# Ledger of designs, part 90: designed miniproteins, single chains, continued (5)

Each design is a single chain, and the fold is of that chain. pLDDT is the mean over its residues in the fold that is shown.

## One batch from the design tools (miniprotein)

Design m19117
Fold by ESMFold2-Fast:
Formats: sequence, C-alpha cells, structure tokens
Structure m19117 (fold): chain A 85 residues (1-85)
Amino acid sequence: APIIIASTGKGQRVINLLRKEGVPIIDNFLTFKELRELSKERPVYLLTTSPPTPLEQILSLIPNVKVIDITNRSDEEVVEEIKKG
C-alpha cells in the first residue's frame, strides 16, 4: 500500500528521495478529515518543524499518525525512519 506523507512545504526532499527509491507515496494536499480517515487504513507520516506551524500543530492531533520532527535531521535519516515503520 502507498505511504501517505503530509508536509507543509518542508520534507519535499524526503518525499523525492522515497520516490527515487521506488516507494509509492501519496503526498497530495489532504484535509484534516481525509488524513484522519486514511490513518486507519494506511501508514501516515507527518513531517513537522520546530517551532511547529499552526497547521503542523493541528495535524499532529490526528490519532495513529507517525509524527517526525525533521528539524536538525538529515533527509536520509528521516527516509530510513519512514521505511522502518
């Protein structure tokens, strides 16, 4: 199943690296409601920054999502964490 990644403009390099490795990704602009429903069926990752934006704060309240703070992390480290599940 494709991995869903929600990003507020940060993490595009992570998404591009995962795609380059052949990982199927859904990164379309999704509403809070759509992300919440999809998190029940598919792995969903939220890429956040510090300090988190208001949108990142709201999205981090969705249950069953994997929140990854990408501040001060390498793109490769984040890719490995997503692939590990």
Scores: mean pLDDT 75

Design m19118
Fold by ESMFold2-Fast:
Structure m19118 (fold): chain A 72 residues (1-72)
Amino acid sequence: MVEVEATEDSIPGIVALVRGLAEAGFSGEKLVITARGVSKETFDRILEAARRAAKEAGLDVEIEGHYVEVEP
């Protein structure tokens, strides 16, 4: 299992991480993405980017998203 905390600028980093996992030969792992202090739209974009990167890289992983609301 791989866990990452995502911010508004996390999309390139998450894509790079997913590609790195695929290149290292990881498969059958769960990728958990926790987003704090971002909008729901940004959270959805992060998950979409991660899932797309996994499919493009041929990484067999379950992507699970956790949205954490932060008080303003």
Scores: mean pLDDT 74

Design m19119
Fold by ESMFold2-Fast:
Structure m19119 (fold): chain A 87 residues (1-87)
Amino acid sequence: SAALRALLRAAALELRRLAATADPETSSVLIGVANEVQLTLGLSPEEALAVLDGVREKLLRDARVPEDVRARVLGLLDTVAAAVRAS
């Protein structure tokens, strides 16, 4: 839907904004996450959820991301995943 595409684009933009204010290591991770969120725009719901779940698991183990930033990014990923499941 147009609303889902708008949400995915907004989430990717927010991730890039967070990356712009982060240190280089954290910024690199967040840019990668933003790119994978944008990838879901071209995928089926099942494929999109698989990508988002993989990103979530990698983020949980990535020591380059401070806990406060990780919590915010996980919240964005959970919001996006919920919207994909509802579509």
Scores: mean pLDDT 86

Design m19120
Fold by ESMFold2-Fast:
Structure m19120 (fold): chain A 68 residues (1-68)
Amino acid sequence: LTREEILAAIKAADKDGDGVLSRAEAREVLLGLGFSRAEAEAILARVEKDGLVDAALLAAAVVEAVEA
């Protein structure tokens, strides 16, 4: 799983094109990238604020989770 694949998946889920995803969209991206539901929820807990997920923070958290 490359950084480019992670960014492409996040951009495809970003319906607004403004770099912000809903929690549901972010979860779908994580599951699509091969994370388990537990891993996806752990990542979302770190990056979700007020029901929204910043695409850049999500990308950074996914890269960190893949490397760690």
Scores: mean pLDDT 77

Design m19121
Fold by ESMFold2-Fast:
Structure m19121 (fold): chain A 68 residues (1-68)
Amino acid sequence: KEVSFEEAKALFEQFELVSSSREGNIVTAVRKKGDYTLTVTLDEETGKVTIEIKKDGKTVETLTTTFP
């Protein structure tokens, strides 16, 4: 599901940053709140952002947006 960057940002701000890593142009951040885990992947060349939402290790939603 595609969402606005502002919607994605509001979602990120509700979750605590646990870890981040960089592999070339790909930045991955893991954020957590309760039983939920967000894995956010940003491609800095294309501005593409993918957000995978997991609960108890199961993927419940995948969101995409574009960095402005």
Scores: mean pLDDT 79

Design m19122
Fold by ESMFold2-Fast:
Structure m19122 (fold): chain A 102 residues (1-102)
Amino acid sequence: AEERLKLLEYLEKIYQKFNDKMKEFRAKVDAAVAAGDVEGLRAIKEEMQKFFDELIKEAKEYAKTLSPEQQKLVDEFIEFLKGQKKIWEKKLDERIAAVEAA
């Protein structure tokens, strides 16, 4: 019971951390695009890539402390994060190209 509650609390916190950071990145991207700031967009891309890599690493380390059944839920979240990283990289590359073409 205590182990299940700890897992749910962890998933809630990590998902909230993800959502808050995605909101922050969206605001930074919008500001950089409005300013025509290609270098700023590239810096945001690097910060975003590091954030995803660190979050995935933290989730993998936490998963090692869990039962196999509980590890599956964390593994599903890791796959979600990997997918989101690819989507955001593509969107940022498209935004960089658009600003450079303007």
Scores: mean pLDDT 86

Design m19123
Fold by ESMFold2-Fast:
Structure m19123 (fold): chain A 69 residues (1-69)
Amino acid sequence: SLDTPLTPEQITKALVEALLEGIITAEQANELGKLCKDCKTVGEAREAARKIVSEEQADKLTERLLELA
């Protein structure tokens, strides 16, 4: 669920995996890493992602984060 808690390590892993899968660019991964530094839940990370990437990319990142939590 969107209330699922996240660690900084889980966020980093999800961003690296999304970059390697071609879901996001290196520039987007860097900006998301900065913006999500204080994110506590999957929902917060999803809302942060929507500010930088497309809704499709944000949804794929959300799926990866839920798999890691």
Scores: mean pLDDT 83

Design m19124
Fold by ESMFold2-Fast:
Structure m19124 (fold): chain A 69 residues (1-69)
Amino acid sequence: MSADERRLLEAESLVALGRMALALGAPELALEQFRRAIEILRTLPESERSRRALAEAERLLREAEEAIE
């Protein structure tokens, strides 16, 4: 597995953890997970997979921000 592939998997895992945090009512934790995922995704070469993951992470980040007062 290349370094870029490992980082993409890490970012996808962070998005999944953030989704779980939102489902458990922990939007501050979700916010941190999504921010880290976005930072990783922005450093990767653009691909369909990375673009899809970035769009999902950015959408979920906004949902987490709206869930915080």
Scores: mean pLDDT 85

Design m19125
Fold by ESMFold2-Fast:
Formats: C-alpha cells, structure tokens, sequence
Structure m19125 (fold): chain A 101 residues (1-101)
C-alpha cells in the first residue's frame, strides 16, 4: 500500500509536469501571451495534482473555446474522454498536433 502510493504519486507528478508543458505550448499556439498561458497551465497542473484530470482539461479547453480554436461541443467531448492523466496527455497531444497544422 505505502510503496504503491509512492509509485502512484511519482507517476502523477511526472504526468503533471508533461501536461503543464503541453498546456503552456497549446495556449501559446492559440494566441495567449506568456503570462496568461503560464497562469492557466499552473491552474491545470494543480487540478491534475489534486486528481481531477477532467477538470484540468476543461480549464484548458474553455480557454480554447473563448479564443474560437475549438467549439463548446468539441470541448465537452474531450473532457468526457479524460478520465485519467494518460487520457488527458493523449487529448492534449492531439490538440497540439491539430493546432500546429
């Protein structure tokens, strides 16, 4: 239990750092300035640390909707597909690839 909890915490923190960096890059590509992108990325990272990957993805996607990058319907579908940190990484990776085209 204790060893499993420590491994889970290590995996979570590694995933959070990857997601924070990807979130920052996506927001910068969407036209947010550095200060705003860092603030949103930090907020999303905190939600991932608290075990709310869906909430973290929703924060990022709500801002992309405000910029007109994605639709509200697309955002809700992505949030529904983010039950874990790994799923959230896949979603952000897809968005990153989509936005750079």
Amino acid sequence: AAADAALEAQRRESGVEVLRRMTYEILRMAGFDKETAERIADEAAELFRKGDPAGAVRVVLDHLVEKGVITPEEAERYVAAAPSIDAAIDILSDLYTRLRK
Scores: mean pLDDT 77

Design m19126
Fold by ESMFold2-Fast:
Structure m19126 (fold): chain A 82 residues (1-82)
Amino acid sequence: SMEEVRAVLAEAERKLQNGEPLTDEEIARVNAALDALKAEILERVKTPEVQQQLDEASQTFNDRIERLRKKAEEERRKALEG
């Protein structure tokens, strides 16, 4: 349901704002929620322009997740050197 989609995205946003990396399971849930939201919008507005904007917004969200994941991995590598 759309309420579950919103709940998943809101939880992910809270974790991102707290600088907390998402688990693989949480990333999978976020991507499923984003795909469901994109499908819902594209059923109403089937234009290439809207599809491109949704793809760019989804990419920006994933870039934020990846940046935090890379930072966490770098911190882990530095801990191994100490």
Scores: mean pLDDT 78

Design m19127
Fold by ESMFold2-Fast:
Structure m19127 (fold): chain A 71 residues (1-71)
Amino acid sequence: SMTEIVSQSGLLAYQAVRDKVPPDEAARVAVQVANAFAKKDFEKVYEILKKYAGEEVAKKTVEEIKKLYDS
């Protein structure tokens, strides 16, 4: 369902940033990524993740997140 894949996108984002930022900021990033993902704004998903987790983690995480629409 849409709710399940949106929730999963937020969880993937949280996992990508949780060791790099404080827990409250990681939670805010997860919400921002989930909102962008719900709009299929993958460029914004990448930009958010790159800012907090760096380019390599962002590239990998965006590809994992994109696959959620294929499931």
Scores: mean pLDDT 87

Design m19128
Fold by ESMFold2-Fast:
Structure m19128 (fold): chain A 66 residues (1-66)
Amino acid sequence: DPKAEALARLATLDEAALLALAARLRGIFPDTPDVSGLSREQRQQALAHFILSLDDARARVVLGLL
């Protein structure tokens, strides 16, 4: 399950890694949330909700960035 794998990897990231991931994702998916003003927990939740909204093919792209 690419979404479950992406969420498991996301849960291991620190605040700086979450910000870097969001920036990379915005280059591929323009609708990726801007997390720059958010806490670590808010960054994790925003990106988790974004990943859950994707289809499996797009979730595999996210895994390739993790």
Scores: mean pLDDT 85

Design m19129
Fold by ESMFold2-Fast:
Structure m19129 (fold): chain A 64 residues (1-64)
Amino acid sequence: MEERRRQLLEQARRSEELSEEYQKKADELGKNIDKYPDEYEKLKSSADLHRGLAEHLRRQADLL
């Protein structure tokens, strides 16, 4: 159980890092949203998806 918990937490950490990266890119494009609306939405959605995945993985680890 401990090994699986560590693996889930490691995956959650990686997903959180990816979420932060996508969010930073979205924030940079958001300053010029009129020029890149579709790209902004895609980056924002990717950040939200990875954030949700990190939350899900942490909850799974808490159940072990």
Scores: mean pLDDT 80

Design m19130
Fold by ESMFold2-Fast:
Structure m19130 (fold): chain A 85 residues (1-85)
Amino acid sequence: MESLEKLLEEIKKKSEKPFELLKKEKDIEKLKEEIEKVKKYLEEVKELLKEVRAMSPKIEELFKEAYKKIEEAEKKLKELEEKKK
């Protein structure tokens, strides 16, 4: 359980990272790479939790929040891409 809680904390931190990068990073390619890394991480962790039967409604809600943050970062990335042409 404690190891799972640490994993959920990592998910929260990684889902926040694209927003911090959007504030200070101008390199669209780096932003794309970071968003893709976070999406891959979330998918791998979600599959792992399903395999070990550790998925609960509370954990599922945390994943929904993480994916929502990633979707918001993707929308901001699209805005940056449109400005770059």
Scores: mean pLDDT 71

Design m19131
Fold by ESMFold2-Fast:
Structure m19131 (fold): chain A 100 residues (1-100)
Amino acid sequence: MLSPEELREAVLSLKRAVEHAKRLVEEGNLVLAAVVAGITSAAAYATSQLSENPRVAELLEEASRLAAEAAKAAAEGDAEKAKELLEKAAEILERAAEEI
């Protein structure tokens, strides 16, 4: 299990990754955006399993789902949908950091 400090650092790192994926979408680099969003989804899920706080775990699982959907949208060429899903994922990760 992660300490509260390690969990906060992990959540903030995931938020930065989501923000980076969003910038890649805005730049038209949908292939790299899909890769970054997909990796972020897997990392968010793994972090949820290491959280002793059930509310933070729930928020990380939701962020993982949103990042996975964003990766699919980016891979399918839907930049607008990918961007909206990444924005929602970032908001959920910000809430997760607040709960720690």
Scores: mean pLDDT 89

Design m19132
Fold by ESMFold2-Fast:
Structure m19132 (fold): chain A 84 residues (1-84)
Amino acid sequence: SDEEAREKVIKKIEEMLEQISKYLTPEQVEELREVVERLIETGTLEQLLEFLHELGYALALLEQGADPEEVLREFLERAEELLK
């Protein structure tokens, strides 16, 4: 069902956030969590899947040694576009 699919995607988003948080300051983690909470509360399954994909891309860049501030800035810009 769509509800089961949504629950699985949300769990993956939360797991991805835990990994990304290791690369971020507490303030950056708070900013990221605010956007995630908005998406979980208001987002469709398709928006959540797109967001999960963007989080995966951000994590891959961070794992490759990209600047966390730059990665977060670009990610937040993309997330705001998804929420419009």
Scores: mean pLDDT 83

Design m19133
Fold by ESMFold2-Fast:
Structure m19133 (fold): chain A 80 residues (1-80)
Amino acid sequence: SSMAEEKLKKIQELNDKARQRFDDTYSAEVAARQAELANTSDMEKRIELGVEDSFFRMEKMLDFRIEVLEEAKKEEEEKK
């Protein structure tokens, strides 16, 4: 009855690990991007910067999700 729940929990744990890795790696970049947005008064430029930040976060998060998943699979194989 809990196979789907167990899989979802495992996915969430991997996603949380990827998020932590993103925060640990890119906190300075995120802060710099947020500072640029805060210092930008032009509406069109603010929209562009917001889109760029969104894609940056998506790309880096996807990279870490893939990395964490590959590491987890390798660790399980090596610890048998």
Scores: mean pLDDT 84

Design m19134
Fold by ESMFold2-Fast:
Parts: C-alpha cells; structure tokens; sequence
Structure m19134 (fold): chain A 72 residues (1-72)
C-alpha cells in the first residue's frame, strides 16, 4: 500500500541502504531488494534536486515525492 511504501521510504531516508540493511528490510517488509534499491535511488535523486533549490524540501516532502515516483 501507499502507507507501507511511505514507512519504508522514511526508514531509507534516515539510514543508508547497505547490503545487510537491504536483506533485513526485505525480510521484515516483504519488499524485494530490487524495490528497496529503486526506492532508495529515488530518494537520493530527490534529495540532490532539493539541495539545488532556494527552499529545500522537508524530509516528509522528500518521502512523499519518492512514494509518488515509486508507485508510477
């Protein structure tokens, strides 16, 4: 669900996705490692885009944009 994607995105935003963390998150959340990597990549892109603006996005705004991109 969108809420589950949002929860996972929040965890990824606050903790770097390592190989070990991807394994743990995959087992706990039911998301595949590929889905976790995709979501983590989207978060990274949004953070980079945000850093270039005059008014950077909040953590919650980054999460919501990542959720939207992931669910497309």
Amino acid sequence: SREEVREVARELLHHSLTKERAEELSKRTGFSKEELLELDTEIGIIQLESAATKEPLSDEEVIERAVERFLE
Scores: mean pLDDT 79

Design m19135
Fold by ESMFold2-Fast:
Structure m19135 (fold): chain A 86 residues (1-86)
Amino acid sequence: MRIEFRVVIESKSSKEEMEEIAERAKRALSLHYEKVEYKVSGTEVEIVAIGKPSEDPELSIQAFEALAQAMAKQLGKLKSLEVREL
């Protein structure tokens, strides 16, 4: 079974700053997830991470939520955070 994590952050930052922070998040997540993608569109940054759950899926969810909150502190506002089983 795979899990998809999706976060959308609304930002007033420049496109360049949003892309830099999204790229850093992608690099960090790529150590733990099978597939990580991001998209910057207008004032929003969307990051999608897909992977197998760890032996403790709750720890994976908590780690992703912590990363999402850290990005929101740098960029602006957490708009959505979704977790879906695939």
Scores: mean pLDDT 77

Design m19136
Fold by ESMFold2-Fast:
Structure m19136 (fold): chain A 100 residues (1-100)
Amino acid sequence: SMAEKQKEIQEKSLENNIELLKARIKTLTARARAQGNEEALAYIKKAEELVAEAEKTDDLKERMKLLQQASIYLGKAEAILEGDEKRLERLEKVKEYNEG
């Protein structure tokens, strides 16, 4: 059925997203450690925990939500490491809206 085919495509997309987020976590962790930036490391750790929770759930909507939250935390880490205070503020507003 078309519904089963869409589910398979979505599951594969989420698997690919997890691998990309893990690569991004590794890169940002190395950068944050090199700079001694504990705030960026804290956001990266939250993203790692969210990715791990996404890997434990079979619910596609919950997986997508957890991976979106992980991406937002990694965006915050990037903004801190780049000194982009405006990007950090914008990402904090997006997180609050999606978690409320």
Scores: mean pLDDT 83

Design m19137
Fold by ESMFold2-Fast:
Structure m19137 (fold): chain A 78 residues (1-78)
Amino acid sequence: SNAEAVKLLQEAIEALKAGDIEKAGKAIREAYEKAGDNKVLLEAVRYLEKAVVAQLAGDDALAEKYIAKAEELIKKAE
């Protein structure tokens, strides 16, 4: 459901902010499955995937930009 996807995306954001890439990746995958055909939530998933890649590359500033974009999309989707 959309509500479950939103909760999982929020958990992924918290994990990314804590530097827990494994937990973030799991939450992102589960959010993708729960988002179904919701284009806004699927776009939020894509931004968080980009944030994971940025953190793995050591680009924390870029990761923060992608996380902020995902947060905006999540608020829009509710």
Scores: mean pLDDT 87

Design m19138
Fold by ESMFold2-Fast:
Structure m19138 (fold): chain A 94 residues (1-94)
Amino acid sequence: MKFVEEEKEELKSLGELPEEVVNTIAVLRAIRAGELTPEEARELLSKLPLFSEEEIELLVKILENRTEEDVKKFHELEDEIQKRIDEALKKIEE
């Protein structure tokens, strides 16, 4: 959990982001870094309204198996969320 808290602080320094967005990116970064157990990831992701049950299971499998296919799907999901954040920040500044 320490890694997730550190990532949240860095994300908050980028501007006024919705708490759910900050939590989402922090958890995804922690999963990518291998800092969360499958149980911790499932608990944190289930509290976020942005993920389906199937997406949560995919992210948990990244931590368990780290297969090339699962890692690719994770990066695609991470890119989509980052793009959504960038667009939201742009609208606030405009």
Scores: mean pLDDT 68

Design m19139
Fold by ESMFold2-Fast:
Structure m19139 (fold): chain A 92 residues (1-92)
Amino acid sequence: SLSKKYYEQAADLALSNGSEKTAEELLNLKNSKSLEERKKEIWKAVDSLTKDKRLTPEQRRQIVYLASLGLQEWILEHDRAEIEARRAALAA
């Protein structure tokens, strides 16, 4: 999944700068199953990122950018699944 790769890249950037907790919260985003679970994990990741004084503003912006790409790809992957389900229903 392209979404998972973006979250992994964001986590790797956090880890390379010693931000283990922030990286863990970012990795949790790739494992969310429901929209509600994903929203909860996003809030946790944002909280960790905001409180993480080990990251420079530039590194924080890059992590946010990669995480936002991960979210955008997840939405597109979800929309594709819904479209396919609707096509299957119409074919029945």
Scores: mean pLDDT 76

Design m19140
Fold by ESMFold2-Fast:
Structure m19140 (fold): chain A 84 residues (1-84)
Amino acid sequence: SEVGDSLLEIAGELNAERALEALRAGDKSKLVHATEAVRNAADPRALDLVRLLPSGTIATEAEAAGPRDPITGEEIVARERVEL
């Protein structure tokens, strides 16, 4: 296996797993921590971690707070909307 992750990145991976477990249990208070952990791990070396995260679920939960596409007027619920 390729090795080169820093201790900080390893800690980020563990934090992401814990945050996702809390979110799956319905604890929305961990949403901020989960988002930050994903962001910290979102680099070319941590792509596998990002792929394991239900990032669509996290984005949808944050977007369900009420943001809408100003062009279509519909709710932004898909990650592909962020890439546009």
Scores: mean pLDDT 46

Design m19141
Fold by ESMFold2-Fast:
Structure m19141 (fold): chain A 78 residues (1-78)
Amino acid sequence: SEKRFNQEVTATLLYMLSSVYKQAGDEEASRLLREAADLVERGDIDGAVEKLDELARSLSGEEREAALRLRDAIRKLA
């Protein structure tokens, strides 16, 4: 189904982004992105949105704006 495909793609992208932040030494951002990915994979969209809100509060500038846009995109999967 389209919803399942979108969830799988979104979870994969979040796992990849988590790995990027881990390599950059941002353990907190990496953890939040991995937790969001796990929640998307399980279909817990509301939980994933909460993790991205927490991530956005820890970021600034373009990274915060990107996290908020990603949150809004994930919210549409509900």
Scores: mean pLDDT 85

Design m19142
Fold by ESMFold2-Fast:
Structure m19142 (fold): chain A 87 residues (1-87)
Amino acid sequence: SMKEKVLELAKEAIEELKEAAIKKYPEREQQFEQTAETLLENAEELLKTRSARDALRILRSFLVHMAEELGLPELAEKIEKRAEEVE
């Protein structure tokens, strides 16, 4: 289903974002691990309460913004591309 594809995208994007963030800022590893868990819980909740399209739009916007704020533009671009492929 589209919800399964959106959840897979969210899981992969959150994991890659976490790993890249920890590599760039290793002193913040515990914070990034906690943030990743919270983001995944929020993604699962969005998919229970929203349409797949709305969940994808919200998650795409949020994860891209987070990647940009962490100075990971290549990951932001990768998330955008994956979101376009799911839509």
Scores: mean pLDDT 86

Design m19143
Fold by ESMFold2-Fast:
Structure m19143 (fold): chain A 69 residues (1-69)
Amino acid sequence: SLEELKEELRRLLRENGFSEEEIERLIKMAEQGKANEAGTWAAIKLQERGASQETIERVGELLVQIAEL
């Protein structure tokens, strides 16, 4: 469900030091169909914070799935 995708995204972003404001901004961007823009910004922040490639890829997948629903 959309709620389950958003919750997984929120959890992953919180685990990687994102603020609630940053998380809600990314979700809003995805909901507006801006998954590529959201994904690029999130990937830069995740890389800065030492996130794994698997985490970066999963966050990107979740943003695209949210944008396509």
Scores: mean pLDDT 86

Design m19144
Fold by ESMFold2-Fast:
Structure m19144 (fold): chain A 101 residues (1-101)
Amino acid sequence: MREKAEKILEEILKLDPSEETKYFVEKVRQRIDELEKKYQDAVAEGEKAIAENPEKRDELRAQLEKTKADYESKLENFVKNLEDIVLKPAKERKKLQEELS
């Protein structure tokens, strides 16, 4: 997902290299970094809980898998929204600018 997000952000910057768009891109990158950090922290915490509670191993593994799926879903939704709400309108704007020139 991060690679897909970066490709979308690079395309957005290519369509609009303005300072406002650069700022937006950096904020998006920061948000992705925060989501990845939360994912890594949640995985580390879950794995530690599994190691410390072998009697609850199967239950804790199921909880960790749900946590992973939730973060993955949040990242996928974020990337989809970036594509649908930002990239597609930016492409349409660029096309219109070329047609008006």
Scores: mean pLDDT 82

Design m19145
Fold by ESMFold2-Fast:
Structure m19145 (fold): chain A 89 residues (1-89)
Amino acid sequence: SITLSPELPPVRPGETVTFTATTSDSSLQKVLVLEGEVGGQRRVLAISYADAASTVTVTATVKGEERLWGRVITQSGEVLEALLATQTP
């Protein structure tokens, strides 16, 4: 199983955010993709990769993104997507 954390309160432009994916199987290769959403369109902001670890962490600076999404993909084909943060209006 996979978990994404943390879910953040609304973030502001210029803030640096860090997200962690945790897996039940530390032996699997895994990638964490951080995506920003503007006007319903998503773009990749950052990607982190880990081999033999229970966690993988990604960090990025917020700019104009309305929402931040985390997507973790494991070598076993497990995919989890979660809304991690929203921008303050």
Scores: mean pLDDT 75

Design m19146
Fold by ESMFold2-Fast:
Structure m19146 (fold): chain A 91 residues (1-91)
Amino acid sequence: SNMEKVFEEALEVEPVLDEAIERALAEGDLSPEEAEALRRLNEAVIKAAKEVEEAKKTLDKEGVEKKIKEAEEELKKKLEELQKELAEKKA
């Protein structure tokens, strides 16, 4: 699944993403609000990715696909919440 690959890639970049956000914040490429939103989005993505990895060890293919769909819906909701909060802080 395309989302499964996205979650796998997110786990690979986790160690460097915080440094990249901190660098962009220090250089003025991100506002403090944007940096916080990106950190919270990253945390949500990593949590979802770990849940999918655990599902792969314990569930059959249909169970894993269901978990991926649930994780995708939760991330979509989280992204919408963060976008709304960021827009309110910029206004």
Scores: mean pLDDT 72

Design m19147
Fold by ESMFold2-Fast:
Structure m19147 (fold): chain A 81 residues (1-81)
Amino acid sequence: LSPEMKEILEELIEAIEKGDEEKAKEAVERLVEYLLTLSEEERNKAVREMSLYALEHSKYPEKALQYLKEAMHRVLEEEAR
């Protein structure tokens, strides 16, 4: 993971553990903006690496993966506009 991706993902994981839905949404927003700066190949690699990190390091990996899916849906919607 890049340092920036790791920082955003760690903020998301912490927000989920604390039940802070607003902070989780802020992390998702930052993630969407970051992913939009990447090429399609870089995005696919980033999502795989983030998903693996969430599975290994999050207490609530299923919830973390749901937020990552939300971020990817938002990226695809933005690209379609």
Scores: mean pLDDT 82

Design m19148
Fold by ESMFold2-Fast:
Structure m19148 (fold): chain A 86 residues (1-86)
Amino acid sequence: ALQKALNAAVKECEKKKKFNEVVNCGLKALDDFEKQAVQEKDKQALKSLVFDYKSLKTYFTNIGNEKGAVVAEKGRLKAEKALKEL
């Protein structure tokens, strides 16, 4: 299941001790998850991903990480576009 793979990737990211390394690891995991969801035409996974990117944008905004917020918003738009094309 795609969600199980994402949860495993997040756990691997949490093993990193530096905050920036955890963030970059998590963003890569979401990008990999999106690519797999598009290949499998999994609309539910793409809907979940849109929600995850919205939550990440709010999180990055709250901690003052503008670059992270921009990356999260781009991910959301890309996932929404993929969802509309399925």
Scores: mean pLDDT 77

Design m19149
Fold by ESMFold2-Fast:
Structure m19149 (fold): chain A 78 residues (1-78)
Amino acid sequence: SIEEALRQASQQMEQAYQAGLDAAKKGDEKTLQQQIAQMQQAADDVAKVDPEAGKAMRQGADLAIAGLQKAYDAQKAA
């Protein structure tokens, strides 16, 4: 169902964000890029089922990804 797809994507997005944040803080670019790709995929999967919900999730993912990149850049500068 749409509800199950949204629930699973939201959980995957949260897990990917947390793993990405840990990777960013450690300067692990490879793991960070893998988690960013997973976040983008979760938003795309939702967009296939519900375009408006997918758009909202993509916007949230873009903001979260920007935060991850900022954390990585800060770690690289330290």
Scores: mean pLDDT 86

Design m19150
Fold by ESMFold2-Fast:
Structure m19150 (fold): chain A 93 residues (1-93)
Amino acid sequence: MALEVARDVEQAFYEGAKEAAGPEIADEVLRKYGANIYTAAALRAVGLEIDLLLQGYSEEEARQKAYETVRAEDVPYYRELGKKIGEELKKKK
């Protein structure tokens, strides 16, 4: 599940860049930043899960809430970030 939610965030980042600058520039953005965005999203999901476990949630509840939070907050955030990076790279070419 952490890998799946991290992939959702990476995919949103790519789609944002593609919407702003087209597939060629989006592929360049994904090549440069995709692995870092994926890693950041995975670490955020794990960190949220640990925080919820420390608050007394069950393993299942903590995981579900953490991944719901990443999908609600980080997916739209990284989509917009991808769009902004795509726009900036398009201006420089």
Scores: mean pLDDT 85

Design m19151
Fold by ESMFold2-Fast:
Structure m19151 (fold): chain A 72 residues (1-72)
Amino acid sequence: MEEVKEEVKKLGDELIKNIKDDTPENYQKAIELAKKLHKLVEEGYKDILAPETKKIRDVIREHVAKKRAERA
């Protein structure tokens, strides 16, 4: 449980970092990492990871929305 939580935190940090770097390649990497995180939830850890996964998704979504608004 705690080990899985730590892995989720590491994935979230990598996702945020890649998005923050503001390059197309890093944005693609962030999408791939998000898919890996979703797969962990599907593997049966959804009840344990749901709050952490939701929080990470919300942070990522908010950051992406800000970058899209700044695009112009």
Scores: mean pLDDT 66

